Designed miniproteins, single chains. Designs and how they scored, part 25

Each design is a single chain, and the fold is of that chain. pLDDT is the mean over its residues in the fold that is shown.

## One batch from the design tools (miniprotein)

Design m899
Fold by ESMFold2-Fast:
Structure m899 (fold): chain A 63 residues (1-63)
Amino acid sequence: PLPPLEDLVNAAILRLKRRYPDLVVTDEMKEEAIKRMEELRAAGKPVTIDDVERIILEILEKK
């Protein structure tokens, strides 16, 4: 089966931490990322781990 959005978020965070070891992603940021990913899926857009990494970085920049 397709991985759940939570698993994609956790995998994206792991990849981001490999590049940015001091990166901190809060539960609130994870929830924001999941909501944005749900909106993309509702619009019929595929959500990949690369998309999730981009979304997390955008959330970090906005905060």
Scores: mean pLDDT 78

Design m900
Fold by ESMFold2-Fast:
Structure m900 (fold): chain A 63 residues (1-63)
Amino acid sequence: PADPEDRAVQRVLLVVAQAPARPLTVRELAEAAGLSPATVSRALDRLIAAGLVRRTPEGYLGA
């Protein structure tokens, strides 16, 4: 079956791609993606490990 975590990863990446010039917080990503902050945090960990997103002091940016 489709993994809900894979869907969350795709959704978070899409939101980040729509705002490439500004850092997004976990709260902003959760609101925009319609996901819980915990789900967003797990998706971000996977995206950072894949080199698709980077963490800054202000939030998260597409790599």
Scores: mean pLDDT 78

Design m901
Fold by ESMFold2-Fast:
Structure m901 (fold): chain A 78 residues (1-78)
Amino acid sequence: MKLYKPSEEELKRFNELVKEVLAHTDAAEAKLPPEQAQALSNRVVGLIIRAVGDFILGDFESAERDLEEAKRLADETA
């Protein structure tokens, strides 16, 4: 497996986007019944894992799209 070496700026941006996804998910889950909150959490985690994979391979555009999709999913589910 080839690991891309991200720039400090790319790494900071990715970390900020992940934090935003988690904040949006936490806010959405606070408004949802436990079963729906768990379903949202599972879907968001899947998208974050996909984004991490894309980021490690140097596909930053796909990684950012995956994180934006996760935020949108949280916002639309609440």
Scores: mean pLDDT 80

Design m902
Fold by ESMFold2-Fast:
Structure m902 (fold): chain A 83 residues (1-83)
Amino acid sequence: APSPEEFEVEVDIALVLIQVAIGKKAAEKTGNPELKKLVDEAESYVDKAIEALKAGDLETARSYIEKAREYIKKAQEVIDKIK
């Protein structure tokens, strides 16, 4: 069984992946290139977090999740500005 910390990182990754999927649909519907760029950056950091998790580096995985969340927050701010 994974450690409690590993399980928490897996849950955080799953939640951010859901937010990335929502952001991709918003970027597609709006055609906004800034929104697409921010969502693509968030996805890139999630991919890095998954690789760090596979390597057993939970601290690095958490750091990449935090960066992904920052880009998701910026994407939400862009959506709020559009209308």
Scores: mean pLDDT 86

Design m903
Fold by ESMFold2-Fast:
Structure m903 (fold): chain A 98 residues (1-98)
Amino acid sequence: MDEATLAIALSLVEAELKRDGLSFEQILERAKKTLEEARKIFKDNKPMPREELARVIADYLIASTLIALVEEIEKMPKDLQEEFRARVAELEARHAAA
């Protein structure tokens, strides 16, 4: 159960780790900041170039999805939370220099 949620969350974490070698905690902090900045842009509804708006939307979707999946995992039984943390540590070790 919840195997699909873990798989999707781990896939997103691996993609972020491959980008710049940040730790999982740094990736979460960046995601939270991205979410808050995108919300401000959407609330203000200010005109911006289409390419810039598309980037903001893409960043928002990735950040909001990652945060939502992590929050769901934190509601799971402790054994599944420990499995997620162990798999994240494995991914961090694999991609630390990538």
Scores: mean pLDDT 79

Design m905
Fold by ESMFold2-Fast:
Structure m905 (fold): chain A 70 residues (1-70)
Amino acid sequence: MEEEERRRREEELRERGLERLYEASDDPVKTAETVQRVLAGVTEEDRALRRLIDEMAAAGRAAARELAAE
């Protein structure tokens, strides 16, 4: 059950960390990019976390593009 333990720990850190980062930043997209860069040095074992953040950033860009086209 190491995956479940790691997932719980990562979720807690992600929820608390991301929420505080978004509160501190006027630009959530910029904050997400900064988080991605910080995690660039993370080991391959944390690929899942990095992919999730990458997907969030991509989704944010897509939403911004659609809003601009609206």
Scores: mean pLDDT 61

Design m906
Fold by ESMFold2-Fast:
Structure m906 (fold): chain A 102 residues (1-102)
Amino acid sequence: SKLEEIKKAIEELLEALREGAPEEEIRKKLEELAKLLDLSEETLETLYRAATESEEGREIVLRTLEDLLEMVEEGASAEELRLRVEETVAMLRMLEWVDKKE
């Protein structure tokens, strides 16, 4: 099922981030998840920057992925998972704006 593919993509991305995989591998795993959740290119690029450019951003992405995994196990739809990702991306964009202004 699509939800099983999404769960696998989340688990693989979580493992890559926790193990400190190369940036190219992280991008590939993010692209797989983005395709399954119908995420925009802008959303994918925001997540990629957060995951690779700072420890704080990486921790935010990790927590979001852990939340998504719990949501899948509780029966969340792909649309609900997408909305949770978009909430994180909106927060990350706000943090990037503040950081550039300070």
Scores: mean pLDDT 83

Design m907
Fold by ESMFold2-Fast:
Structure m907 (fold): chain A 92 residues (1-92)
Amino acid sequence: MEEAEELLVKAQEAYIEGKYEEAVELAKKAVELSEGKNPAALLLLGKALAKLGKIEEAKKYLEKAIEVASESDSGLMKEIKEEAEKELKKLE
């Protein structure tokens, strides 16, 4: 979990800096280490893919982020779900 969280932080920093290809690579590694169960990593991957114009891949990961976040009633998971739904609507 710590390694996936570190990669997610680095991916988020790359995303903020406009380094979307690097953000995708780091977020993909975070998704792999979490076995696709980290909705924050899935959300960031979808957002970064959308910035690169990879719309169909972005939709896939945003939909996965919504699905995984929906498995929990925590406030953090609700926020991730809402952000993923918002980002997905921008791609429609």
Scores: mean pLDDT 83

Design m909
Fold by ESMFold2-Fast:
Structure m909 (fold): chain A 57 residues (1-57)
Amino acid sequence: SSSELLEGLERMGEIVRATEEGKISKEEAIAQLRELAEQSSIPALRQVAREEIEWLE
């Protein structure tokens, strides 16, 4: 579970970085973050993804 949390956080970091570097659009970043949140059963990971989405909007 802690390993899955760390992997999820790393994935979110990659999405955010790609958005900041202009490699993906803000809309694509939001879609990817939403998918990560939906597929994860870890409440902390869902919360962080939700906060990132709100920050990008």
Scores: mean pLDDT 81

Design m910
Fold by ESMFold2-Fast:
Structure m910 (fold): chain A 68 residues (1-68)
Amino acid sequence: SESEKLLEKLRKKLKEAVEKKDLFTIAVVEVAAASLIVSSKREGDEEAKEKGEKLLEEAVRAGEEVEA
């Protein structure tokens, strides 16, 4: 599905951004994950919503750890 492909791309970007301490790219992943959550809520895709929420939490935490 499109949501699965997007989640896979975002997870790869987040991993690379964390390794590089790239706060800008981490923020981009946060925005993209939030957009996916909004979209999946509109479509009634509960699984995509839950996966998006988890990715958003992971990205926020990663950003905080990189800044610390």
Scores: mean pLDDT 83

Design m911
Fold by ESMFold2-Fast:
Structure m911 (fold): chain A 78 residues (1-78)
Amino acid sequence: KEKLEKAIEYLEKAGRALQAGNVDEAIEWLQKAKEYAKDNPEVVELIDKAIEALKQGNLPEADKYIGEAIRKLREKLK
């Protein structure tokens, strides 16, 4: 499904931005991912938690939530 694939793409971009230390860029990609994941409340919640973790400076927690969101979306694509 194109929307879920785009959500995964943006989540992966957010993860890469985070690995590079670009927190603001990571949040931007997470917001874009959230738009494509809007029909999946569980994933939207994980993305929101990742954004809040980044705003609080908790990068490891944000990375975990991003990974969980990607895993859930990949499971839906099969």
Scores: mean pLDDT 85

Design m912
Fold by ESMFold2-Fast:
Structure m912 (fold): chain A 80 residues (1-80)
Amino acid sequence: MSAGEALELALEGLEKIKKGDFSEEALEKVGRGAGGIGRDQGLSPEDVAAGLRDALVEDEKVPEEVAERVAELAREYAAE
């Protein structure tokens, strides 16, 4: 997956979440996309997870439980 493809996935998933779609498909897209970007940028999985969680809660007003789930998915994908 290229950085551009990862960004597209993250944006697609984020658009769904912002519309109230908390499906596994939407969360997986954001997690995989953000994890892929973080890996490409050389960020640790922990930093990717923490940064994404904070951005989802603070900027996007996503519920903490949903943000934590997405962050865990991003951590998993960043670790690969």
Scores: mean pLDDT 82

Design m913
Fold by ESMFold2-Fast:
Structure m913 (fold): chain A 94 residues (1-94)
Amino acid sequence: SDIDKAIESARRALEAVEQGKVDEAIEHVANAAGYLARQDLKDLGREDEADEIAEQTRKTVRAYLESLKDDPEAAREAVRRMAEGILEQAEKRK
């Protein structure tokens, strides 16, 4: 279900980018990255760390993308590339 959540959140990020909703796009792609990280830790047998690493990943991704917001084109492009990368990685693991 974390793979399905990562895919859903990444798709919502791309929809938000197309609608010009940068803040929503950042939140959705940060959530997608967190879900993918949580599944990675579970697959490695490190389930006890999975929630903490997922939250840290979400915070790190959000902080990075927030730092780009003074250039709206750079922010939208970064969200798009990240969401597309997450979709590619998550789809391989269906």
Scores: mean pLDDT 87

Design m914
Fold by ESMFold2-Fast:
Formats: sequence, C-alpha cells, structure tokens
Structure m914 (fold): chain A 92 residues (1-92)
Amino acid sequence: SVAEIAKRAAEAKAWVAADPRVTPSQKEAFAGVLDRIVQLVKEGKLREAEELLRTLIADVQALAAQGKLDPASAARIVAALEELLALVRAKR
C-alpha cells in the first residue's frame, strides 16, 4: 500500500538521521530524494519512483565505494531502499 511505502520511507529517514557516521549534507540529500519517491508513489507514478529508488541505491553504493560514506551505514541504507523498491514493484 501507499501507506506502507510511506511508513517504510519514514523509518529509513529516521535510521539515516540517527546515524552519526552520515554527514548532515548526506542526511538532507537522502531525505529529499526519499520524500520525492513517496510523492511519486502517492501520484501513481510507480515507474518513476522505481527508477529514482534504483538511482538512489546506486548513488549510496558509489559513495561507499569512494570512501565518502561508512560501508556499514551504506549497507543498512541499501537494505532499507531494496525493501522499498520491492514494495513499489509489487504495486505494478
């Protein structure tokens, strides 16, 4: 459901906000993209939401590979985003 996706997104935002190893700028960027994903889902734009989620996952993985994000934090974020991606795909 849209409510479940919004709830899981809010949980992911809370996880990232609570992680002291994630920079304030990274927290703000992550929250903004996740809010856009939730808005796309609410608008029924599931394909666009899926593509934005896949891009966000790739960006998080790239930051970890470049040493710009803690690997444990990145793995936890990616796991939460993969769960959101599965929920969005299940709505198609």
Scores: mean pLDDT 84

Design m915
Fold by ESMFold2-Fast:
Structure m915 (fold): chain A 72 residues (1-72)
Amino acid sequence: SKYDELIKKGDEYFEKGDLDKAEEYYKQALFIAGEQGDTEGIAKSLENLGKVYEAQGNFEKSQQYFDRAKSL
């Protein structure tokens, strides 16, 4: 699916340390999961964005995204 391709791209860039590109792809995955009503995909995308923000040192934003994932 397009969602799986976007998550895979996000993961590839995250592994390379390109956090800006990882954020871009995970946000696209979040949008697709939201359009489809895919609760699991929404949670996974929010969790991956939390990891990106954590890696960037933005702990407040990271916690917000992890909390959003848990509230689903």
Scores: mean pLDDT 90

Design m916
Fold by ESMFold2-Fast:
Structure m916 (fold): chain A 63 residues (1-63)
Amino acid sequence: MDLEIEASLYTMAGTIAEKAGDYEKAAEYYELAARKYEEAGDLELAEEYRKKAEEMREKAKEA
């Protein structure tokens, strides 16, 4: 309920950071989203956003 709303806000913040090229911040927000989805019991979305956070960290290293 509230955890899914918080997760959605973090996914939006992560997307904004990603589009701005701030991959370190994008990774941070996607990790926060993944934790909120895990707490809400949505393990599929939690894993999806953990993978996105890893991708963002790799992009940050490439820059």
Scores: mean pLDDT 82

Design m917
Fold by ESMFold2-Fast:
Structure m917 (fold): chain A 62 residues (1-62)
Amino acid sequence: SKQEEANKRIAEIMKEVAEKSKKLWDEMGKGDAETAKKYFEENDKLVAEGNAEIDRIVAEAK
């Protein structure tokens, strides 16, 4: 069904976001405060983009 396909794609996006987020958190620990802020902002953008894609999939699947 469309819902099952949507659920699989959402799970894939969640996994990709989690893996990329972990790398950004690791980088935050290595530098100064400005470096930490940069990676924090990149993580916020990553999560926002992931949520937007999930919202799109949900809207298309109903």
Scores: mean pLDDT 82

Design m918
Fold by ESMFold2-Fast:
Structure m918 (fold): chain A 81 residues (1-81)
Amino acid sequence: KKAEAQKLFDEGMEAYNNKDYEKAIEYYEKAIELDPNNKEAWYNLGKAYLKLKKIEKAKEYYEKGASLGNEGALANLKKLE
């Protein structure tokens, strides 16, 4: 459900801001399971993986976000070349 996906996304943002990147990833992954077209969630998932130095995972999620039109994901992909 879109409202449930948004709540999970918001909880992921809160975890990310608290530097709990593993928890942020868990919430973002649940959010994209409910709304796989949320390009912002894919972008933020990539950002969280970058904070954990999981570069290959970050690239994978940025590619998905960029494919959905997220400009931040596209920009970060280019920086990781």
Scores: mean pLDDT 85

Design m919
Fold by ESMFold2-Fast:
Structure m919 (fold): chain A 89 residues (1-89)
Amino acid sequence: VETALEAGRLAKEAGVLAAKVGTGKNLTKGIAAALLGIGAVFNAEVLKDAKTAGQDAKSGGELAIEAGTGEAKKLGEKAKELGEKAIEE
């Protein structure tokens, strides 16, 4: 659950950063990544569903990697990695 929670928080932050500097499709992908990160945090904290939270964080991380550059992309990569780890646990 803690790994999934951290993955969700990273996906949310990556999505917010990508949305802040993005336009058009990159803005939409950044917003979607942030919402998936929020959903991952909710699934981990409230529902205690680490697998669903990990899946949401992985998907959010992938969108942030597509939409983001620099720090947003790095945080998205970490969210994807930790999301995958949470699914395996």
Scores: mean pLDDT 77

Design m920
Fold by ESMFold2-Fast:
Structure m920 (fold): chain A 96 residues (1-96)
Amino acid sequence: MKEEFERLKKELIEEVKRAVDAAEQGNYDEANEHIKRAIELLEKMYEVGSKEEVKEAIDQALDIVAERMRKSTNLDSQTALALIAMTLAVFKASLE
C-alpha cells in the first residue's frame, strides 16, 4: 500500500470505532458525524488507492461493526450499528 493510503485507512478504522462507541452509548448524532468522516476518508482513499484496496478497507471496517453488533446487549444499539454497516456497504456497492 502507498504510505498515504495506509494512513487514511488507519484514520478510517479509528472513525468507524468512534462511531460504534458513540452508537453503543446512545449518542446517535455523534455516531452519524463519525460515519460522515469515514465516508470522506473513503472518498480520499479512492483517489489515491485502487478500488480493490478501498473495498478491502471497507470489509475490515464492516468486520469491526459486525463484531460489536454480536456483543451488543440492546436493540437500539444493534439498530444503530446496522445502519453504520449499511452506510459502509452502500459505499462499497457504489464502487461497482
Scores: mean pLDDT 85

Design m921
Fold by ESMFold2-Fast:
Structure m921 (fold): chain A 65 residues (1-65)
Amino acid sequence: SMIDKILEKLREEGTPELDIKLYYLNNTKTPAERYEGLSKIYKEQGNDELAKKYYELSKELKKKE
């Protein structure tokens, strides 16, 4: 609820969509989930190299849990 209100305000103020997604990941997700989210963001941006790197980091972190 509180986080949803902040995200809506950021959107209303014209904050870039990428920055909104990064804020969400950093404040609501575990480290493994944050890397997975970053991988998806970079894939959508066409940066396949960073997308793969963060995907592999997410998988490696999940193995240690």
Scores: mean pLDDT 76

Design m922
Fold by ESMFold2-Fast:
Structure m922 (fold): chain A 64 residues (1-64)
Amino acid sequence: GGDAKTDAEAAKKAAEEGDAAAAGVSGYHMARLSGNEELARRAAQAAADGDAEAAWKYAVEAAK
């Protein structure tokens, strides 16, 4: 199984490194664990747009 805390920490690290794709992947995993599919989709879209900060923020919200 996944771990939302580990995914949130990975998303934060990815955003600090400017890695929007990694932040988006963490958001996708958190949505699968929490059922917040809309936030995961938003994180993935932000990652595709190169917005690491937005991808991380959506990933963190998906973990709540």
Scores: mean pLDDT 66

Design m923
Fold by ESMFold2-Fast:
Structure m923 (fold): chain A 61 residues (1-61)
Amino acid sequence: SLEEKIEELKRRTAELRGELLAVAREMRENGWSPDLVARYEALSDEIAALSDETEALVAQL
């Protein structure tokens, strides 16, 4: 259902936000690296895409 899809997207977004916070903490405590920056950007982009999809589905309720 639409509601189940929204719930799935919210769960996935929460998981990715947890990963993003872990990467941000790693960069703050241990310094920046190209790999950490690339991972942060990739996670940020995926979160933004899932947020946009969630908003589009919520608008259908």
Scores: mean pLDDT 86

Design m924
Fold by ESMFold2-Fast:
Structure m924 (fold): chain A 95 residues (1-95)
Amino acid sequence: AVYTGTITVAGKTYNVTLTLKSSVKDGDVLTGTIAAGSGSADLYNEYGGKAGTLTFSPADAALAGDVTATVDGDKVNLTLTTTSGEVATGTLTKT
């Protein structure tokens, strides 16, 4: 599934695309890709985590940090905590 939206970090707005790979069973790693700005990163959920909770490290240095993504129907709620300590939030919509 593909989700699109925006996130604002340090006063700059970035387009975000999240692509989730199919099916997580209990104990599996949820995988996908996230693209923001000029960078992209692989997404993973911690081993044994629940579907819909993801972490990543984006390739764009301004966006470097930890992201949590929670899937809620046709929406994804995104929270990014940058290495500089900024917290940014966004909502992505299923396309």
Scores: mean pLDDT 61

Design m925
Fold by ESMFold2-Fast:
Structure m925 (fold): chain A 71 residues (1-71)
Amino acid sequence: SKKEKLERYQKLRKELHEAIDAGDFETAEKIIEEMEKLGYPKEVIDNLRRALELAKRGEDPVAAGTREVLA
């Protein structure tokens, strides 16, 4: 159901934020893949992957214009 998909999304989003904050980029990438499998728009997935790549490089993904995706 849509409710079950929304609850899974909220859990994945929380886990994604926690993984990025912890510097666990492998887990963050897997979470983004699960979000893509749930049918999230390509633009959202692309922004999340870009934010992750910037974080992996030690750059601020928020300062790079990805604020709305991680906020």
Scores: mean pLDDT 72

Design m926
Fold by ESMFold2-Fast:
Structure m926 (fold): chain A 62 residues (1-62)
Amino acid sequence: LAHFNLGCVLAKLGRLDEAAEAYKQAIALKPDFAEAHCALAMTLAELGRLDEAAEAMRQADA
């Protein structure tokens, strides 16, 4: 949860690479955390990394 909240703050500050890392840490602690997978996908899409964003969204659906 703390890593997810950190990711949200970093994303709002425009620090998208750091936000993506925080969301990845949240997923590492709770792999079934759909909200973290969705947040990671949205952050990667904002970075223009659409292939990685699609992969993160597939993980959220699984």
Scores: mean pLDDT 78

Design m927
Fold by ESMFold2-Fast:
Order: sequence, then C-alpha cells, then structure tokens
Structure m927 (fold): chain A 69 residues (1-69)
Amino acid sequence: SPAEAIALAQEGARAFQAGDYERAIALFEEMIRRFPDSALVPEALAVLARAYEALGDRERAAAYRQRAA
C-alpha cells in the first residue's frame, strides 16, 4: 500500500539522518523490493547511493546513482 511505502521511506530517512546507514539501506531496499512502482523510488535510490558511499561501498553507490538518474 502507499502508506507502507511511505512508512518504510520515513524510517529509512530517520536511520540515514542518525548515521545508521546499514539500517537505512535495509529499509529503502525493502521499500523498492515491495513497491517498485512507488513515486518514492527515485528518492530511495538517491538515498541508497549516499548510504553506500558513506559505508565505502563505491561500486553499489555508483550503481544506485545510475538507477536514480
């Protein structure tokens, strides 16, 4: 449902702001997996790229940046 996609995105954003990049990644990947057609997907991909960059995973960060464009 749209409400579940929003809830996952909100929790993921809070985790990202707290510096919990692993939790942010898990929440946003869950959102994209369950709701691939959500209007929130482009923002989720951009946050995933930044979270992976913060963890030093440059290859996954680059992949998500390409998908966000």
Scores: mean pLDDT 89

Design m928
Fold by ESMFold2-Fast:
Structure m928 (fold): chain A 92 residues (1-92)
Amino acid sequence: DKLREEIRKLASLASGYAIRAVGYEVEAEIVEKRKKEEAEKNPEKKEELLKEGKEEVERLREEAKRAKEEYEKYKEKADELEEKLKKEEEEK
């Protein structure tokens, strides 16, 4: 069934993007904490380290946002096709 195969593909894509979004957000938190701790230990490099940390965190959060948008897009498409499949199976 082409509809069931399409649903599986869209659900798989959505799952992949969801995992990626969470991964980027976790990485951003780790980078932020690490750069803050390094800045506290290295006062002479504090401004540089905090700037580098901010730029990397912003990049990672932008990647997370894009991945989340793709997740929501594919999830909605999968849900719509699953609802269509349910109706087609009930109209036998």
Scores: mean pLDDT 84

Design m929
Fold by ESMFold2-Fast:
Structure m929 (fold): chain A 84 residues (1-84)
Amino acid sequence: IPILIIIVSGILVLLSLLSFFVPSMMGKISISIALLLASIAFLIYLTLTNQGPPLGSAELLLFVAVVLFNIVVLLFYLFVFLST
């Protein structure tokens, strides 16, 4: 169901942005990892229930963009943590 992907994508982006306000670096990294694991779990859920949108849909593209954004944010947090 396309609306589920839009809602989940919105929640993932919002939580990723909120992670910037978490005071501990370990907290930021943990949240980013949790969001990526949640993204993978959601994709597995869609595959098992056959509720995924067609390949190339705007909804799927949006979800992929959000996952890539979260990966970049995680890499940024790891880089900052390791460079400190």
Scores: mean pLDDT 74

Design m930
Fold by ESMFold2-Fast:
Structure m930 (fold): chain A 87 residues (1-87)
Amino acid sequence: MSDEELLKIARHLAVVGGHLTKEDVERAYKNLKTARFTPAEAQAIELLTGVKIPEEMIVPGEGPDVSKLSIPELVAIAREVAKRLLE
């Protein structure tokens, strides 16, 4: 994944988490480099950013069944990911 794609994800997640400062985006970007995601979290990020999470960052079989999740539930998942990356 390119630095530009990681920065795009970090910016969108910071905004979703209610954090609008450059420092919050930089923190999310740094934490994102070592982050791992459930399939549901990866789908939520792709929905918000248009960026596909690479398979090596996804933990298979963890988290809820993506096919059963609504758009509001995916947005809620993205907010929890934002909290995790900004805390």
Scores: mean pLDDT 74

Design m932
Fold by ESMFold2-Fast:
Structure m932 (fold): chain A 101 residues (1-101)
Amino acid sequence: DKIDLVIAIIEMARKGDIPEEEAIKVLSRLLGVSEETAREIINASEDEQLKKIAEITGVSVETVKKRVKELKDNPVKYAAAVLEATGLVIEIRLEEERKRR
């Protein structure tokens, strides 16, 4: 689940569906890493992204590659991950608004 959400957030940011700064905050929360590390993941090459995600989530690089393929091969599963990721983006926006007030 978490890996699918991470993949969806990275794809949404690359397509311009969400601002990069929001994607960084969501990835930071999902992976339990700093915003600096999340920014590095978003801007890394595909191979480096898969390696960093595998290291942080404690799974093999092959497991992450399998998840990416499953999401590409299953549009319904990808859409579900995007919807869940969008919910996290909205939650973070609401938290930041509350902190600002």
Scores: mean pLDDT 82

Design m933
Fold by ESMFold2-Fast:
Structure m933 (fold): chain A 57 residues (1-57)
Amino acid sequence: SAAEKEKEALERALKGAREVLERGDPVELRVALHDLETHFADNPEVQELIEELRSRL
């Protein structure tokens, strides 16, 4: 279903962003921040990761 695909996309995005935070590469951090802001900006869980990514830049 569409809802299931959206959930899978969100879970993948959250996992990817956390892995990028662990690596700490500035280019990867900027790309992850842009992707989250573009596709998931209205999600509260994503907002926390956006703030964390921003704090690392």
Scores: mean pLDDT 80

Design m934
Fold by ESMFold2-Fast:
Structure m934 (fold): chain A 78 residues (1-78)
Amino acid sequence: SLAEQYYELGLRYYEQKKYELAAKYFYVAINLDPNYAKAWLNLGKALEELYKLNPERKEVLELAKKAYEKAKSLDPSI
């Protein structure tokens, strides 16, 4: 699906440690498929890495937590 293609693009940027671009493409994937649990999970991971780079941005950590909660609610095995 188109959502899977954007999710895979997000993973490629994540592997390159380009976390802002990774998060952007995971957002595109979840906008195309809001039930894409893996995209929510990896959005959380990308946002957590962004928070580690700038810990004063507490709002980024809150967004990461919300993404993880959404992933878990969609797929409890995550």
Scores: mean pLDDT 90

